# Ledger of designs, part 61: designed miniproteins, single chains, continued (4)

Each design is a single chain, and the fold is of that chain. pLDDT is the mean over its residues in the fold that is shown.

## One batch from the design tools (miniprotein)

Design m14096
Fold by ESMFold2-Fast:
Structure m14096 (fold): chain A 78 residues (1-78)
Amino acid sequence: MAEELAERFKEGLEKVLPPEVAERLAESLRQGLEVAESTEEKIWFVEEVTRAAQSEAKTEEEKRAIEEIGREIKELIL
């Protein structure tokens, strides 16, 4: 599950961010999901990595797209 969610997150981010940045952020999410003990902690890691991804974006449209990707990943956890 962690690898699949991280891969989906990476695929989404690659549409708006450089591949190396998308890969780094997706790996951070995968690691967080592996150590999370509760649904709340998993959601926290998704939101934290999504926020980090938004900080790499240059436009409001890109930030909005990244927020939507994070929302989709959270829906797969819930």
Scores: mean pLDDT 85

Design m14097
Fold by ESMFold2-Fast:
Structure m14097 (fold): chain A 79 residues (1-79)
Amino acid sequence: SPEGERALELVKAHGEAEKANLDARIDQRTAERVARIVAEGKAQGLSPDEIAARVAQARTDARQEIDDEVSKKNLERLK
């Protein structure tokens, strides 16, 4: 039915908006860390490859921290 199709489109649009909001939050957290890593790496005279490795690690750490925060918040809400 047209109503069912519209409902599915709204669910998809909502999911995409939530994902975009989460991605923006991750990007903001990652951008701040990346800026610090690049500045500190340049100050220490690190190679571009060493800086890139630290940036990649920071992205992984930021994602894990967000996942941990969500899990902890969900656990607290269930108490």
Scores: mean pLDDT 77

Design m14098
Fold by ESMFold2-Fast:
Structure m14098 (fold): chain A 78 residues (1-78)
Amino acid sequence: SEIEKELNKEGLDEEEKELFLKALEIEKVSSPDNPEAQLLTLAYQLIIAEKRGNKTVVRPEVKELVEEAKKIAEELKK
């Protein structure tokens, strides 16, 4: 998975590692039948991408999912 690949990269701070671990745990229970878990995973990926200043970390598959994940990511930043 992309989250697992990112978690294995060097240079992650402790906060970033915690965010990736949370996203990975959610990804493990994500399925086509669990859209909430998929949206939450994407939201964590968006937060991580913003912290790194690297938008290429996020690979949106569906525009609607990305927009909803952005909304969730903004709520999680609070």
Scores: mean pLDDT 63

Design m14099
Fold by ESMFold2-Fast:
Structure m14099 (fold): chain A 67 residues (1-67)
Amino acid sequence: KLEEARKELEAGEEFLEMYLKGAKPEELIKFMLEKGLIDEKEAEEMKKLKTSEEVLKYYLELRNEKL
């Protein structure tokens, strides 16, 4: 369980780096889906978002809810 949390943290850091480098929403969503940070349904919800900032906020909310 701690190992899972560590992997999520590391993937989250890489995601934030992509965001800061100006990655598009579609690229951020694809990255999270490939890393298993989100599922297909969550990816569809994120595709409705129009900005990378909104994608980041949605990801942070999901991370808190999945506990």
Scores: mean pLDDT 74

Design m14100
Fold by ESMFold2-Fast:
Structure m14100 (fold): chain A 73 residues (1-73)
Amino acid sequence: MEEEIEKVIEELNKAVKEAFARLDASGTVSPEDVARMIALVLDAIGYILEGNVEEAKKSIEELKRLADRAAAR
C-alpha cells in the first residue's frame, strides 16, 4: 500500500509539473482551465490521503487530458 501511494504521489507531482510547463509555454490557457486543473489536483490529494489509489489515478489521468486539451488550443 505505502509503495503504491508513493508512486501515485510521484505521478501527481510529475503530472502537475508537466501541465504547468505546457501552460507556461502555450500562453493561451483560460482561467477556467487553470481552475479545473487545480480542482483535479486537490481531488487527487484528497484521494491519496484517504488511501484511494484508484480514484487518485483517475484524477491524475483527467488532469493530463485537460492539460493536453488546454495546450492544444
Scores: mean pLDDT 76

Design m14101
Fold by ESMFold2-Fast:
Structure m14101 (fold): chain A 90 residues (1-90)
Amino acid sequence: SFEKQVQLSQKAAEMTAIGQKEGFDALVAEAKKYAEELEKQGYKVEIEELPVEVVDTAGGPRRRHTVVIKVTDKDGDTFTTIAGYSEPLP
């Protein structure tokens, strides 16, 4: 449902904030914790860590970290969101 997609997107935003503050391992740990909570509720969760991407921006080169979170309910409906952040290169 749209409401479930909104809830998942809000949770991904919280994970992004954790990543910005504490780094990518902390973001991934939070995503896995949320996945465990959803699995206890009968959802199936897949977490995909995308390859780290280096992108040039007007503010200089940045390293981009991305996790894709796919949630499937008991009826087979899937909800997908993305959590991630970017940081300047040394």
Scores: mean pLDDT 84

Design m14102
Fold by ESMFold2-Fast:
Structure m14102 (fold): chain A 113 residues (1-113)
Amino acid sequence: GPGARVEVLEAEYSPDKYRVRMRLELRGGDTLELVFEFPEKGKYKVKVRARVLEGTVRIEVYDDDGNLLASATVRAGEEVELEFEVEGNKVTIRITALSDRAVLELEVEVEKL
């Protein structure tokens, strides 16, 4: 949506593992979907770390079949770490701003099992 801003802070890639760290800015009611595609279909370990700098967000993680794997509500000054195994081609991370403005750092690590 026109209100969301994404800035990539760090990105590291290897054949069986990648890590991306981003700064996200959202306006109240905005939902941002980030899709992390795997290099090939398989079983992967996914770690999601979110640190909220301003506002409140809901973070939901879905597999490529649309099943909810994990969710958290995170407030300014809080950090959450979510870890799960996923089998398929991708994961989708949905971030919804629950306050008028939200700013967070999101780190996603994907490793082939």
Scores: mean pLDDT 86

Design m14103
Fold by ESMFold2-Fast:
Structure m14103 (fold): chain A 97 residues (1-97)
Amino acid sequence: SRLEALAREYLAALQEPDLERKERRALELLREGFRLSAEGTARALAAGLLATRKALNPDAPEEEIARAEALQPAIAAETARYGEAEIEEYEEELRKE
């Protein structure tokens, strides 16, 4: 359930037109992802996205299903761009604030 909530919030954050809000939300989700997955955010987000597609939109149009599935590699790739050192740096910034 938490992974599903994380996936929903991440998808909503990606659609945010305000760059400052988008970045702030992305950092919050990265932090929460670490709490849900010992192996990092990418797996948590991918699993949450898959669970969200199955649980929330089992009868969704083929186009929506294809979009959700297509986002999994993009989410994994985007999260992989943030190595452990960079993610630790983000955690430090969030902790300092």
Scores: mean pLDDT 51

Design m14104
Fold by ESMFold2-Fast:
Structure m14104 (fold): chain A 97 residues (1-97)
Amino acid sequence: AEEAERGGYEAAKAGGKVAGYGAGLSLLSAAEKGTAESGAAGGVSSVGMGAEALVSGDKEKAEKAFKGGRLAGLGAVSGDREAARAAGEGALKAAEE
């Protein structure tokens, strides 16, 4: 859970506020709906945050976003709803800053 929250936070910090808010809300909503929805939201959020970081032209930020998103996505894909929730909370915290 702590790793997923940290992953979501780092990915959203690197990816940007828009991707962070979208990912956070999607992951929290999916965690409430179920295991399959949590997995799908994790995968989409990882790609979105990584893409936004790449557009910034900063390779280090892009690598951090993809690594964080991968940690969040792997937890969600395993059917761990608490990992999806933690990742969503981390992403929202980063986006609020």
Scores: mean pLDDT 60

Design m14105
Fold by ESMFold2-Fast:
Structure m14105 (fold): chain A 62 residues (1-62)
Amino acid sequence: MKIVLEYEDPVTGAKVTIEIDTETNKVTITYEGPDGVKVIEGSELSIGSLVGRILRAVAASI
């Protein structure tokens, strides 16, 4: 099963796509912003691990 989450930031126009493939346990995050496109791939990365990485990135911004 493949789960896709998409959102767009209304201020910057940046688009984020998170794809989770439960058959391969693979997560792909695609960021499309004003400075270009960035792709982050995690093999065998669980949803919990993804959430943890996002929370750490937010904490590092403070």
Scores: mean pLDDT 66

Design m14106
Fold by ESMFold2-Fast:
Structure m14106 (fold): chain A 85 residues (1-85)
Amino acid sequence: LEELRRELEEAAAEADRLGRELAALAPTSPVARAALEQVAAILAEGAKQAQATPDEVEKVQILLDSVLRATEVLRAALAEVEAAR
C-alpha cells in the first residue's frame, strides 16, 4: 500500500507537470485543448470509480491507473504539438 501511494504521488506529479506544459499551448492549439478535455474526463471517471469501492488498496490502484492513462494522453499530445512546429 505504501509503495502504491508513492507511485501515485510520483505519477500525479509528472501528470501535473505535463498538463501545465500542454495548458500553456492550449490557447493556440486545438490538439492541446482536446487532449486536456480527454485527460479531465479520464481523471473524473477514475475518481468516481475509486469513490465507489470500499477497499483502500483498490482505490489507490484505480487512481494510479487513471493517472497513468492521463499521462500517456498528455505525452502523445505534446509530441504531436511539437511535431506540428
Scores: mean pLDDT 83

Design m14107
Fold by ESMFold2-Fast:
Structure m14107 (fold): chain A 100 residues (1-100)
Amino acid sequence: MDPIVKQLREAKARLEELIRNEASKRELIDALVELVYHLKGLLVKYPEIELSEEEKRVIEEAVHLVETGELGSLSREELIELARKLIEVADKMIEKVEKM
């Protein structure tokens, strides 16, 4: 398995576990930052990945919130909603890379 795909799978699994275990807002933010970092890394390595307009919007929103530090201003419920969207995007990106 590609090390970047492995890291993205591990970051995704960690975020899913934190949501299931009703983790703190801080732990959710830390895991979201890590997932966004690995998503950006995968896009740099595989610029040929065809992203839908919805996938692009979700990634751009998450990157903006991470880079501005605005994740801390979101409610726990808003963080979980963003996390679920990013998990779905991560799954689709992993699938696209594994089919290449």
Scores: mean pLDDT 84

Design m14108
Fold by ESMFold2-Fast:
Structure m14108 (fold): chain A 65 residues (1-65)
Amino acid sequence: MLSDRERALAQGLADGGATDEQIRGAAEGYGQILSGFVSEKDAKEHAELIERRALELRRERERAR
């Protein structure tokens, strides 16, 4: 599950008009930071969830529910 901070990161990427490549890169960068606090598997799963959420929010900016 995404934390409130992870949701905020995804929202910021969507609101900023980030490209698919930029969203991917930002999510992977967050995963690298998170890997200092959780397992590599959990860090990767959270990075993938952030990427998917940012892409969803970019499409539904007015209806993020």
Scores: mean pLDDT 76

Design m14109
Fold by ESMFold2-Fast:
Structure m14109 (fold): chain A 81 residues (1-81)
Amino acid sequence: MVPSPGELLAAISEIHELMLKDPEKALEKMRELAKRLPEEVAKEVLETIERIEKEKASKDEQLKAIGEMMGRIVEATNALL
């Protein structure tokens, strides 16, 4: 089920806080959030996470990708409202 705007904001805030302290946990939370998003957005997020894991991306690259995924999720959700 698609998360409510409040649930989405709470999840994004948690991911943002975690990305600075523990990027791996932030990616895990992002993966869980993706399961609740529309299929197209979920696919984009999961493919990005898989790419980061396969490429053994640096911490800075992980942070950049998490930021880009969060922006994409917010943009897609706002477009549906």
Scores: mean pLDDT 75

Design m14110
Fold by ESMFold2-Fast:
Structure m14110 (fold): chain A 80 residues (1-80)
Amino acid sequence: SAALRERAEALFAEGRRAFEAGDLETAIRLLDQAGVLYAILGDDAGVAEVNRLLGEVYAAQGRLELAERHYRRAEELEAK
C-alpha cells in the first residue's frame, strides 16, 4: 500500500528528527512504529534503515548490547 509506505517514511523521518533533537524516547517510539509498517510491507531495506538508526539511538542511551543487536539485524537485512 502506498499509504502505508508514506506513513512508514513519515514516521522514520519524524524519529530521525527526534533523535537529532536529543529526544531519544520519542525517537525509539516513532522508529518502532516505522519498523512495524516496513515489515508489513516486506521492505527489508526499510527495516534495515530503522534498525541502523535504532542502534544509534540505543548507543546514545549507553545501551550498547541492544545497539549492537540492532546493527547486526540491519547488516543481515542489507546482505540479502
Scores: mean pLDDT 91

Design m14111
Fold by ESMFold2-Fast:
Structure m14111 (fold): chain A 78 residues (1-78)
Amino acid sequence: MDELAIVEKAAKEVAEATASLPTDKRASIVNTAANAILNKDEDAEKKTAEAGKKQGAPEEQIKKVSEITKKALEEVKA
C-alpha cells in the first residue's frame, strides 16, 4: 500500500468516526490527521486528538480518531 492509499483510508475512517459533527468541523479534524500522517509527524496522534477537542468532538470520537491516526502513522513509517 502506498502512502497516499494509507492517508486516504485513514481520512475516510476519521470522517466516519466524526460523522455526528458539522461538515466544517469534521473536515478540520480529517485535514489535521491526513496532513500529519502524510508528513510522518511523530506528533500526529496528539495533533489529531487536539484538533478533535478544539472542534468539540465527544471523548469517544477523539479516542477513535487518535487510534486511526496512530495506526496509519505506523503504516506510513514502515
Scores: mean pLDDT 83

Design m14112
Fold by ESMFold2-Fast:
Structure m14112 (fold): chain A 109 residues (1-109)
Amino acid sequence: GSERVRKAIEVAELLKEEVEKMDPETQKKFAEDLINVLFEENKDNPLLQSMALYARGLLNQGKYAEAARFAVLAAVFYSPNPEETLRKMAEIAEKYGLTKVAEALRELA
């Protein structure tokens, strides 16, 4: 794979590890905020809209870290222009104190 694919997987695993350290209510809110960015930045992309709905399904099952990880990977691999989506996801990560995740997401943008 490309260096971008490797970095995306590394960032997704870092995000999962950092999210799993948070309390469940904060995990849920963080995942919901990331999924909302995926919806809002990709209104004209039916595939990404469907992926955001799938991530919401994971959220509804209590799989918060998995939902957040899936949302990031969907943006990286399936968005034709992932830059703005990843930048806004990084802003959400900073809001939740996930500074290393935010920096890693900006490097993927």
Scores: mean pLDDT 86

Design m14113
Fold by ESMFold2-Fast:
Structure m14113 (fold): chain A 94 residues (1-94)
Amino acid sequence: SADGRESRAALEEMFAIAGEFSAYYREVYKKLSPEQKAEAEKLYKEASEKFGELFDRMRANPNDAAVARESRDEIRRLKEEALEKLEELLKKSE
């Protein structure tokens, strides 16, 4: 179905977003002080849990184009928020 195709496209985008976030996190983590590493690990865990909830929502609604768009938009927003917080930790690293 058209909704199923849109849902699959959104899911592929969500995997790409999650992968990009994980890659950026790994690069930033290497540059952080021990104190900021602990905070970064907490941020990564919180972001990963929220990403997981969005993927779960997608699996529960595989042919709902509205859920697909909302989940994709929300993962983009969560990624941006988490990246901004990681950049603040990088600035605080001595």
Scores: mean pLDDT 86

Design m14114
Fold by ESMFold2-Fast:
Structure m14114 (fold): chain A 79 residues (1-79)
Amino acid sequence: SLDIEVRIALVTMQVAILRKAVEKYGNEELKKLVDEAERKIDMAIEALREGRFDEPQRLVDEAEKLVKEASKKLDEILK
C-alpha cells in the first residue's frame, strides 16, 4: 500500500516536471508520452480509491515506463 502510494506520488511529480518541458519545447511526441503517463497514473489512483481488483501496480508500472520514455525523448530534444 505505502510502496504504491509513494510510487504514484513520484510519478505524479515527474509528470508535472515533464509537462513543463512540453510547454517549453512544444514537442508532440513528448506531449503524447506525458499525456499517456498522466492518464495511466490517474487510472491507478482511481482504482486504489475504489478498491478495485484492477492491478493498480500494473498501471503504475506502465506510467513509470512512459515517464522513462518521455525522459529519453527530452534528452533527444536537448541534443
Scores: mean pLDDT 83

Design m14115
Fold by ESMFold2-Fast:
Formats: sequence, structure tokens, C-alpha cells
Structure m14115 (fold): chain A 117 residues (1-117)
Amino acid sequence: MTAAELLRQGADMLEGLAEAIEKLPVKESIGALGGAVDFLRGLVEGLRRIAATPENAPVQALADRVEKRAQELEDIANKAKSAYEKDPEKAKQYVNEGVKLLRETAEELRAAADAIE
């Protein structure tokens, strides 16, 4: 699998996951955000293996950005989980922030795939 193929598959998966999460109840959405964090971390591992050579320096920079987004998403998921029982409306706001982050990440992955095709 090429870096471009991995990035396109990742973007498609994140877009599909964002759409699915928007349709789920808040409690199930929080669990799905956790799954998205695991997916992003797996993608980072794959990208870092590809980026091990100097010619793939842009892929290494992308891996660093995706790792940061995975951490941001984990923080959002943890905040949503912590808020859910006391303030479901606030938990829903965090879920919406997570969905936005997933869509923005998918767009970045797609743009990167087009650049390195």
C-alpha cells in the first residue's frame, strides 16, 4: 500500500465515521470517538514507517499533525465522557467538536494524498 492509498482510505474512513457519529445518540457517539482516536493512531504508525526516508519528509510532517489531531480528539472524547452524566448538552457540544475535527483531518489527508500521488 502506498502513502497516497493509505491517506485516501483514511480520509474516506474518517468522513464515514463523522457522518455515522452525527446520527448516533450522545453516549454511543462518545464510544465511536474513542474508536476514531485508535484509528488515527494506527494511521500515524503507518505514516511514520513510510516517512522513514528523507524523500518522504512531507509525510513525516503530516504524521506529526495527525498525531496532534489524535491527541486533540482523545481530549475531546474524555471531556464528552466526563460531561455526559451531569450535562448531556455539553457532552453533545464536545461530540460536535470531535466530528468537526474528524472532517478537518479527512480534508487534510485527502489534500496530502493528492500532493504525493
Scores: mean pLDDT 84

Design m14116
Fold by ESMFold2-Fast:
Structure m14116 (fold): chain A 100 residues (1-100)
Amino acid sequence: SVLDEAKALLDEAVKEILAAEKAGDLERAKQIMEEFTRRLVTLAGQLSPEELREFLAYLEEKLEELKSQITNPELKKMLDQMLEMLRETVESLIARREAR
């Protein structure tokens, strides 16, 4: 399902971001975040409001776990910005679909 694809994409992105941080490659971590965000927005366009809510809960849990494992302050700031932007995007999509 598209929801399962979105969850799998997030799981892979988390692994790659952690690997990039451990390697000291902040540019790679940034590229992974940008590509994940772009792909997630595309997949989110295909999800129902219920699936979007389930995915948002999964997203918030996984990104909070990731933040707890990151030690680099610049990367933590980037993760905070990414989480806030994705949360607002998903909530906006839910609101638009429920208003139709």
Scores: mean pLDDT 81

Design m14117
Fold by ESMFold2-Fast:
Structure m14117 (fold): chain A 100 residues (1-100)
Amino acid sequence: MSPELKAGEKLAEGVELMKKGKYEEAIKKYEEAIKLLREVEETSGFIATAYYLRGQAYKKLGKYEEALEDYERALAEAKAVGDAELAASLEAAIEALRAA
């Protein structure tokens, strides 16, 4: 299985864990996906999505500093690949998190 496809599976597993309220287990799956995507120097924006999803899990755990760091990292990665829609969503999420 390609590293990108395997990372996609880990992101999907994390999303299912998020639906079940298993946020720490979801974070572990997102960390595994980020590691895989970094090893292949992936530039399609999957790594931005992985950081965004991990940030959402940290937010659910009340770990707002970690969530903010992941959102800022996701924003940098989204901008690097030209994903304007994800970048705008992340800017809004960062402002909302700071206001919470």
Scores: mean pLDDT 82

Design m14118
Fold by ESMFold2-Fast:
Structure m14118 (fold): chain A 98 residues (1-98)
Amino acid sequence: SSMQKKKELEEQIFEQTRQDLVNISRASGQGFDEGLKQADASIKKMEELSKISPEAGKKAKDEIELTKKSLQSLEKMKADIDAGVKELSAAAQRVADR
């Protein structure tokens, strides 16, 4: 039936998205830039799939876009921590120079 074929396609899209999220997680272990690159590749793939299955493709794309946003937030957090470390090192040096 057309409903059964739709369900099978939706299950395939969700399984592919799950695997893409695992790959993004692994790539992020090598660097935020690699994680973001994998996320962008997956988003483009889900945009193509949304032409065949709009609901499943949109949900898949939304999940990967949320993961991309989280990666960007973590990259910013690391930059903020690095800046704080630099300022505290400078402050410690100012105390030592007194």
Scores: mean pLDDT 83

Design m14119
Fold by ESMFold2-Fast:
Structure m14119 (fold): chain A 99 residues (1-99)
Amino acid sequence: MKELAEELRKTADEILKKYPDNPAARDAALSLYQAAFILEAVEEGKLDPKVAAERLKTLADDIIKYADEILKQTGDEEIANRLKELAERLRKVADELAK
């Protein structure tokens, strides 16, 4: 999970730098930072895995929504695809945590 948390933060930083004035980009970045925090809290035993799973699924859905909005507003397929890939990885982690 540490590597995924690092990728989430790096992607959030890149999106904010590329689209500083885009509200969907800001919301996507905030969701990525929140997901990274949840992954670290679970790994440290500070958050219940089932609670984390529910939160990560919600964040993944939000990230996909913001990815589609960024794509519609900017045409940036690379950022939209990276966000969707990260959201799918978060869903997979959430499914493992819910077991």
Scores: mean pLDDT 88

Design m14120
Fold by ESMFold2-Fast:
Structure m14120 (fold): chain A 99 residues (1-99)
Amino acid sequence: SDLENARRLAQESAEALKQGNTSLFASKYTAAGILLSAAGVEGVPEADVLQTRIEMNQILRDAIAQAEAQGLIDADTAAELLASLDASLARLQARLAEL
């Protein structure tokens, strides 16, 4: 399914980032987002799509923290990315709570 493929791509994206492969990270992360959007259009329940986006967000947050700890990205870049993900997570959780 598109949700299962999105989860796999998100995990593969995180792994690429932990290895310092930012281009592979970006490619796989973008592909995961496209599949989540497709799942919504195909009539997958909004709650399932939102839960998968929240899972993807947490996976990416952990990968960014690890990449920063390893010196693969600088602290300012990590802080900006984490702030963006925190804002996204808050919106996703608020929407899920309305369902």
Scores: mean pLDDT 83

Design m14121
Fold by ESMFold2-Fast:
Structure m14121 (fold): chain A 58 residues (1-58)
Amino acid sequence: SEMVRIAAKLLRENPALSLDEFIERLREAGLPDDVVEYLRKHAKNPLDALRILEELAQ
């Protein structure tokens, strides 16, 4: 998935991003609003958000 690739690169290059900053940058990159809200409710940190995205992307 292109979004998973973008997310992994973003986190690798910006390891100090907060969860909210990480999710917002993914939204700006085209992540759908329903997935954004899911991550905000269920993700504990940026690495957890990346794992959830990988699980949603088959």
Scores: mean pLDDT 85

Design m14122
Fold by ESMFold2-Fast:
Structure m14122 (fold): chain A 94 residues (1-94)
Amino acid sequence: MKLEKTFTDPLTTAMMYAYFKAMAKSSGGEVQIERLESGEYKITVVLKEERREAEATGVMYSEEGRELATFTLEVDEAGNVVRVVEARRAPAPP
């Protein structure tokens, strides 16, 4: 399976890249990210095996190891996001 998505927001792009990277690792595939001339970000995912509908949960961390965002997405067998189950920005540190 091959999935391509484009994003404009750097935070959303980082979050989705982390998600797709986890998804590709579980199926033995690969993920790549590139910045287009338009300034948008393109994420390409190639999976070795087709997936059944599944939820994938990920956490995005800063360079300091601080939690930035958490997400849970429901995907179909083609890797299309059919539903965002949960997406949350991490609360400010105390």
Scores: mean pLDDT 61

Design m14123
Fold by ESMFold2-Fast:
Structure m14123 (fold): chain A 72 residues (1-72)
Amino acid sequence: MAEQDALRDAAEAAAKELAPSLKVGESATVTVTAAGRPVTVTVEVVEEGGKRVARATAVAPGLTAVAQLPVP
C-alpha cells in the first residue's frame, strides 16, 4: 500500500475503536506505527444533524490523512 493509504487506514481504525467510548465534543489521541513510521491519530466526536460523527486526523512526518466516519 502507499504510505498515504496506510495513514488513512490507521485513522479509520482509531476512529472505529475510540469513537464509541467518546462523548460529543470529546477527543482522544493515540500513537501507532503505520508504513514503518510513528503516526499520531487524533479522534474527535462531533454531532451533526442529531447524528454522531467521528473525525480522525493521522499525522506523520511529511504525511497527513483525514477520515470521517459515522459512530457505530
Scores: mean pLDDT 77

Design m14124
Fold by ESMFold2-Fast:
Structure m14124 (fold): chain A 92 residues (1-92)
Amino acid sequence: SMEIEKLLKEIEELISTEKDPEIKEALEWMLELVKKQVSQMKDEEKKIELLRLALERVKEVLADPNVTVRDVVLRGIGLTLIGIGYILDEEL
């Protein structure tokens, strides 16, 4: 999907602009979790929805000058739970 490839590229480019190395590493961790879940999904629309949510979480992190590694980790956990829900819906 060109839309999936475009979203992944946009997310990766935004993460590359992060100047705090610990926040950047946490965002890279979050993206790897999302990529893993997207690879396990069958529904392309749900893959795109999860990636759009990930993009918004990255934008929120980059816009917040007081963001912590903990805030990024919690966002990553939230995205993981949503992804698990999408995968389980496909198995039922």
Scores: mean pLDDT 88

Design m14125
Fold by ESMFold2-Fast:
Formats: C-alpha cells, structure tokens, sequence
Structure m14125 (fold): chain A 83 residues (1-83)
C-alpha cells in the first residue's frame, strides 16, 4: 500500500537525518576519540531500537520497504565508519 510505504519512508528518513545530525554534533563537541566512539555506539543502539519500533508499528514490510530501510541503514553505517 502506497500510504504505508510513504509513512515508512518518512519515518526512516527522519530517523537517519536526526541520527546523522547527532553524530555531527558528537564529532564537533567531543575531542576524546574513545568517548566519541562510545557516544556514536550508543546512538547506533538507539537507532536500531527505533527501527524495531517502526517495524512493530507497521508490521509486515514489503520487499521495497525492506530494501529502502536496508539502504538507509547501510549508508548511515558507512558514514559512521568513516569517522
């Protein structure tokens, strides 16, 4: 269903946009590399938890919805790993 797909995409986009902004704030404000990695790891756990909440909210994902979520998650992890 298109309405469900659009809602999922919006929530996923918002989640990763907010997470990326928080990563940028951590990188900008935290000079200690160990503490920075700890904060980024905590954020990754928070993102994973919120993704599970989205899955629970919408139930069964279509192939396209699952692909969209996976692609966004992969890009976020690539971004974090490059820090």
Amino acid sequence: EKEKEEKIKKEVDKLFAEAKKQVEDIVKNESNPIVRQEKIHELEEEVAKKLEEIKKKYGKFSKEESKYLQEKNDKYLEYVNEL
Scores: mean pLDDT 82

Design m14126
Fold by ESMFold2-Fast:
Structure m14126 (fold): chain A 83 residues (1-83)
Amino acid sequence: LTPEQLVEASVSMIIMAISLYNKYGGDEEELLKIVEKELKNIKEAKPSREVFEAALEDMIEAAKKLKDKKASERIIELIEKAR
């Protein structure tokens, strides 16, 4: 897998985890751990700035769709801290 493909896989995992949490609920702390792990994986893949910025925006957009606004705010804060 290329760095770009590794980033795509991690972004997809975060978006899927957010979507499943939005649909079924569950442990907010577990969702945050998934987001943190995948953000670390994205950084370790060493993407270009453009790929990295696009990935952050896609993840923020997914988080904004969360019905749980507290969880949404915490996830967006984590993503912005990774920037």
Scores: mean pLDDT 87

Design m14127
Fold by ESMFold2-Fast:
Structure m14127 (fold): chain A 65 residues (1-65)
Amino acid sequence: SEAIRLAEAEGLIRMTASSFGMEIEEVDGKLVIHSKSEDKKVAEEAVKTINKIYENAGLPPPEVV
């Protein structure tokens, strides 16, 4: 189900964001991922990885701030 896929993707995303030093916030039932502007290249690589996780789960990509 979508709920199970969302929960699994959320777990992977939290681990991925943490490994890149990023923070995750939930706003209106969506996951918002915060990145530092100073670490733009690292942040871009993290976003790329997170987008692939969502794509593989068949979910729309999360919002990244």
Scores: mean pLDDT 69

Design m14128
Fold by ESMFold2-Fast:
Structure m14128 (fold): chain A 67 residues (1-67)
Amino acid sequence: GPEELAHREEAARALAAGAVYAVTGLPATRVEVLEVGADHAVALAESPAGRFRVEISSSKGVRVERV
């Protein structure tokens, strides 16, 4: 339902922000969730270090790519 989708989006946003911080040492200033599923999410994150695409997958882990 809508609450479950909102929880998944919030988790994806938090994971993407954490991944950018882990890679750059700087906080994500903006996170835009592009896709969210049961086992995957894709987000676009902005930080003082630049702009990053974060892909989260239960099978492949977390991928952070500078765009």
Scores: mean pLDDT 83

Design m14129
Fold by ESMFold2-Fast:
Structure m14129 (fold): chain A 56 residues (1-56)
Amino acid sequence: MKIIKAKGTDVETLVKELEKQGIKDFKIAWNEEDLKAGKLTVPVGGKEGDIIIVGE
């Protein structure tokens, strides 16, 4: 599992950059509490802020 923390970014821009790099099968957590609880989601919408990326 690969974890990347990104600050001050929107999810749409982040998804496009990851897809350009050939990264597939990833999910995000909106904060470290959600990450620890296993509350991961598919990156959708234009939410902004700190994002934790979880790759398998």
Scores: mean pLDDT 62

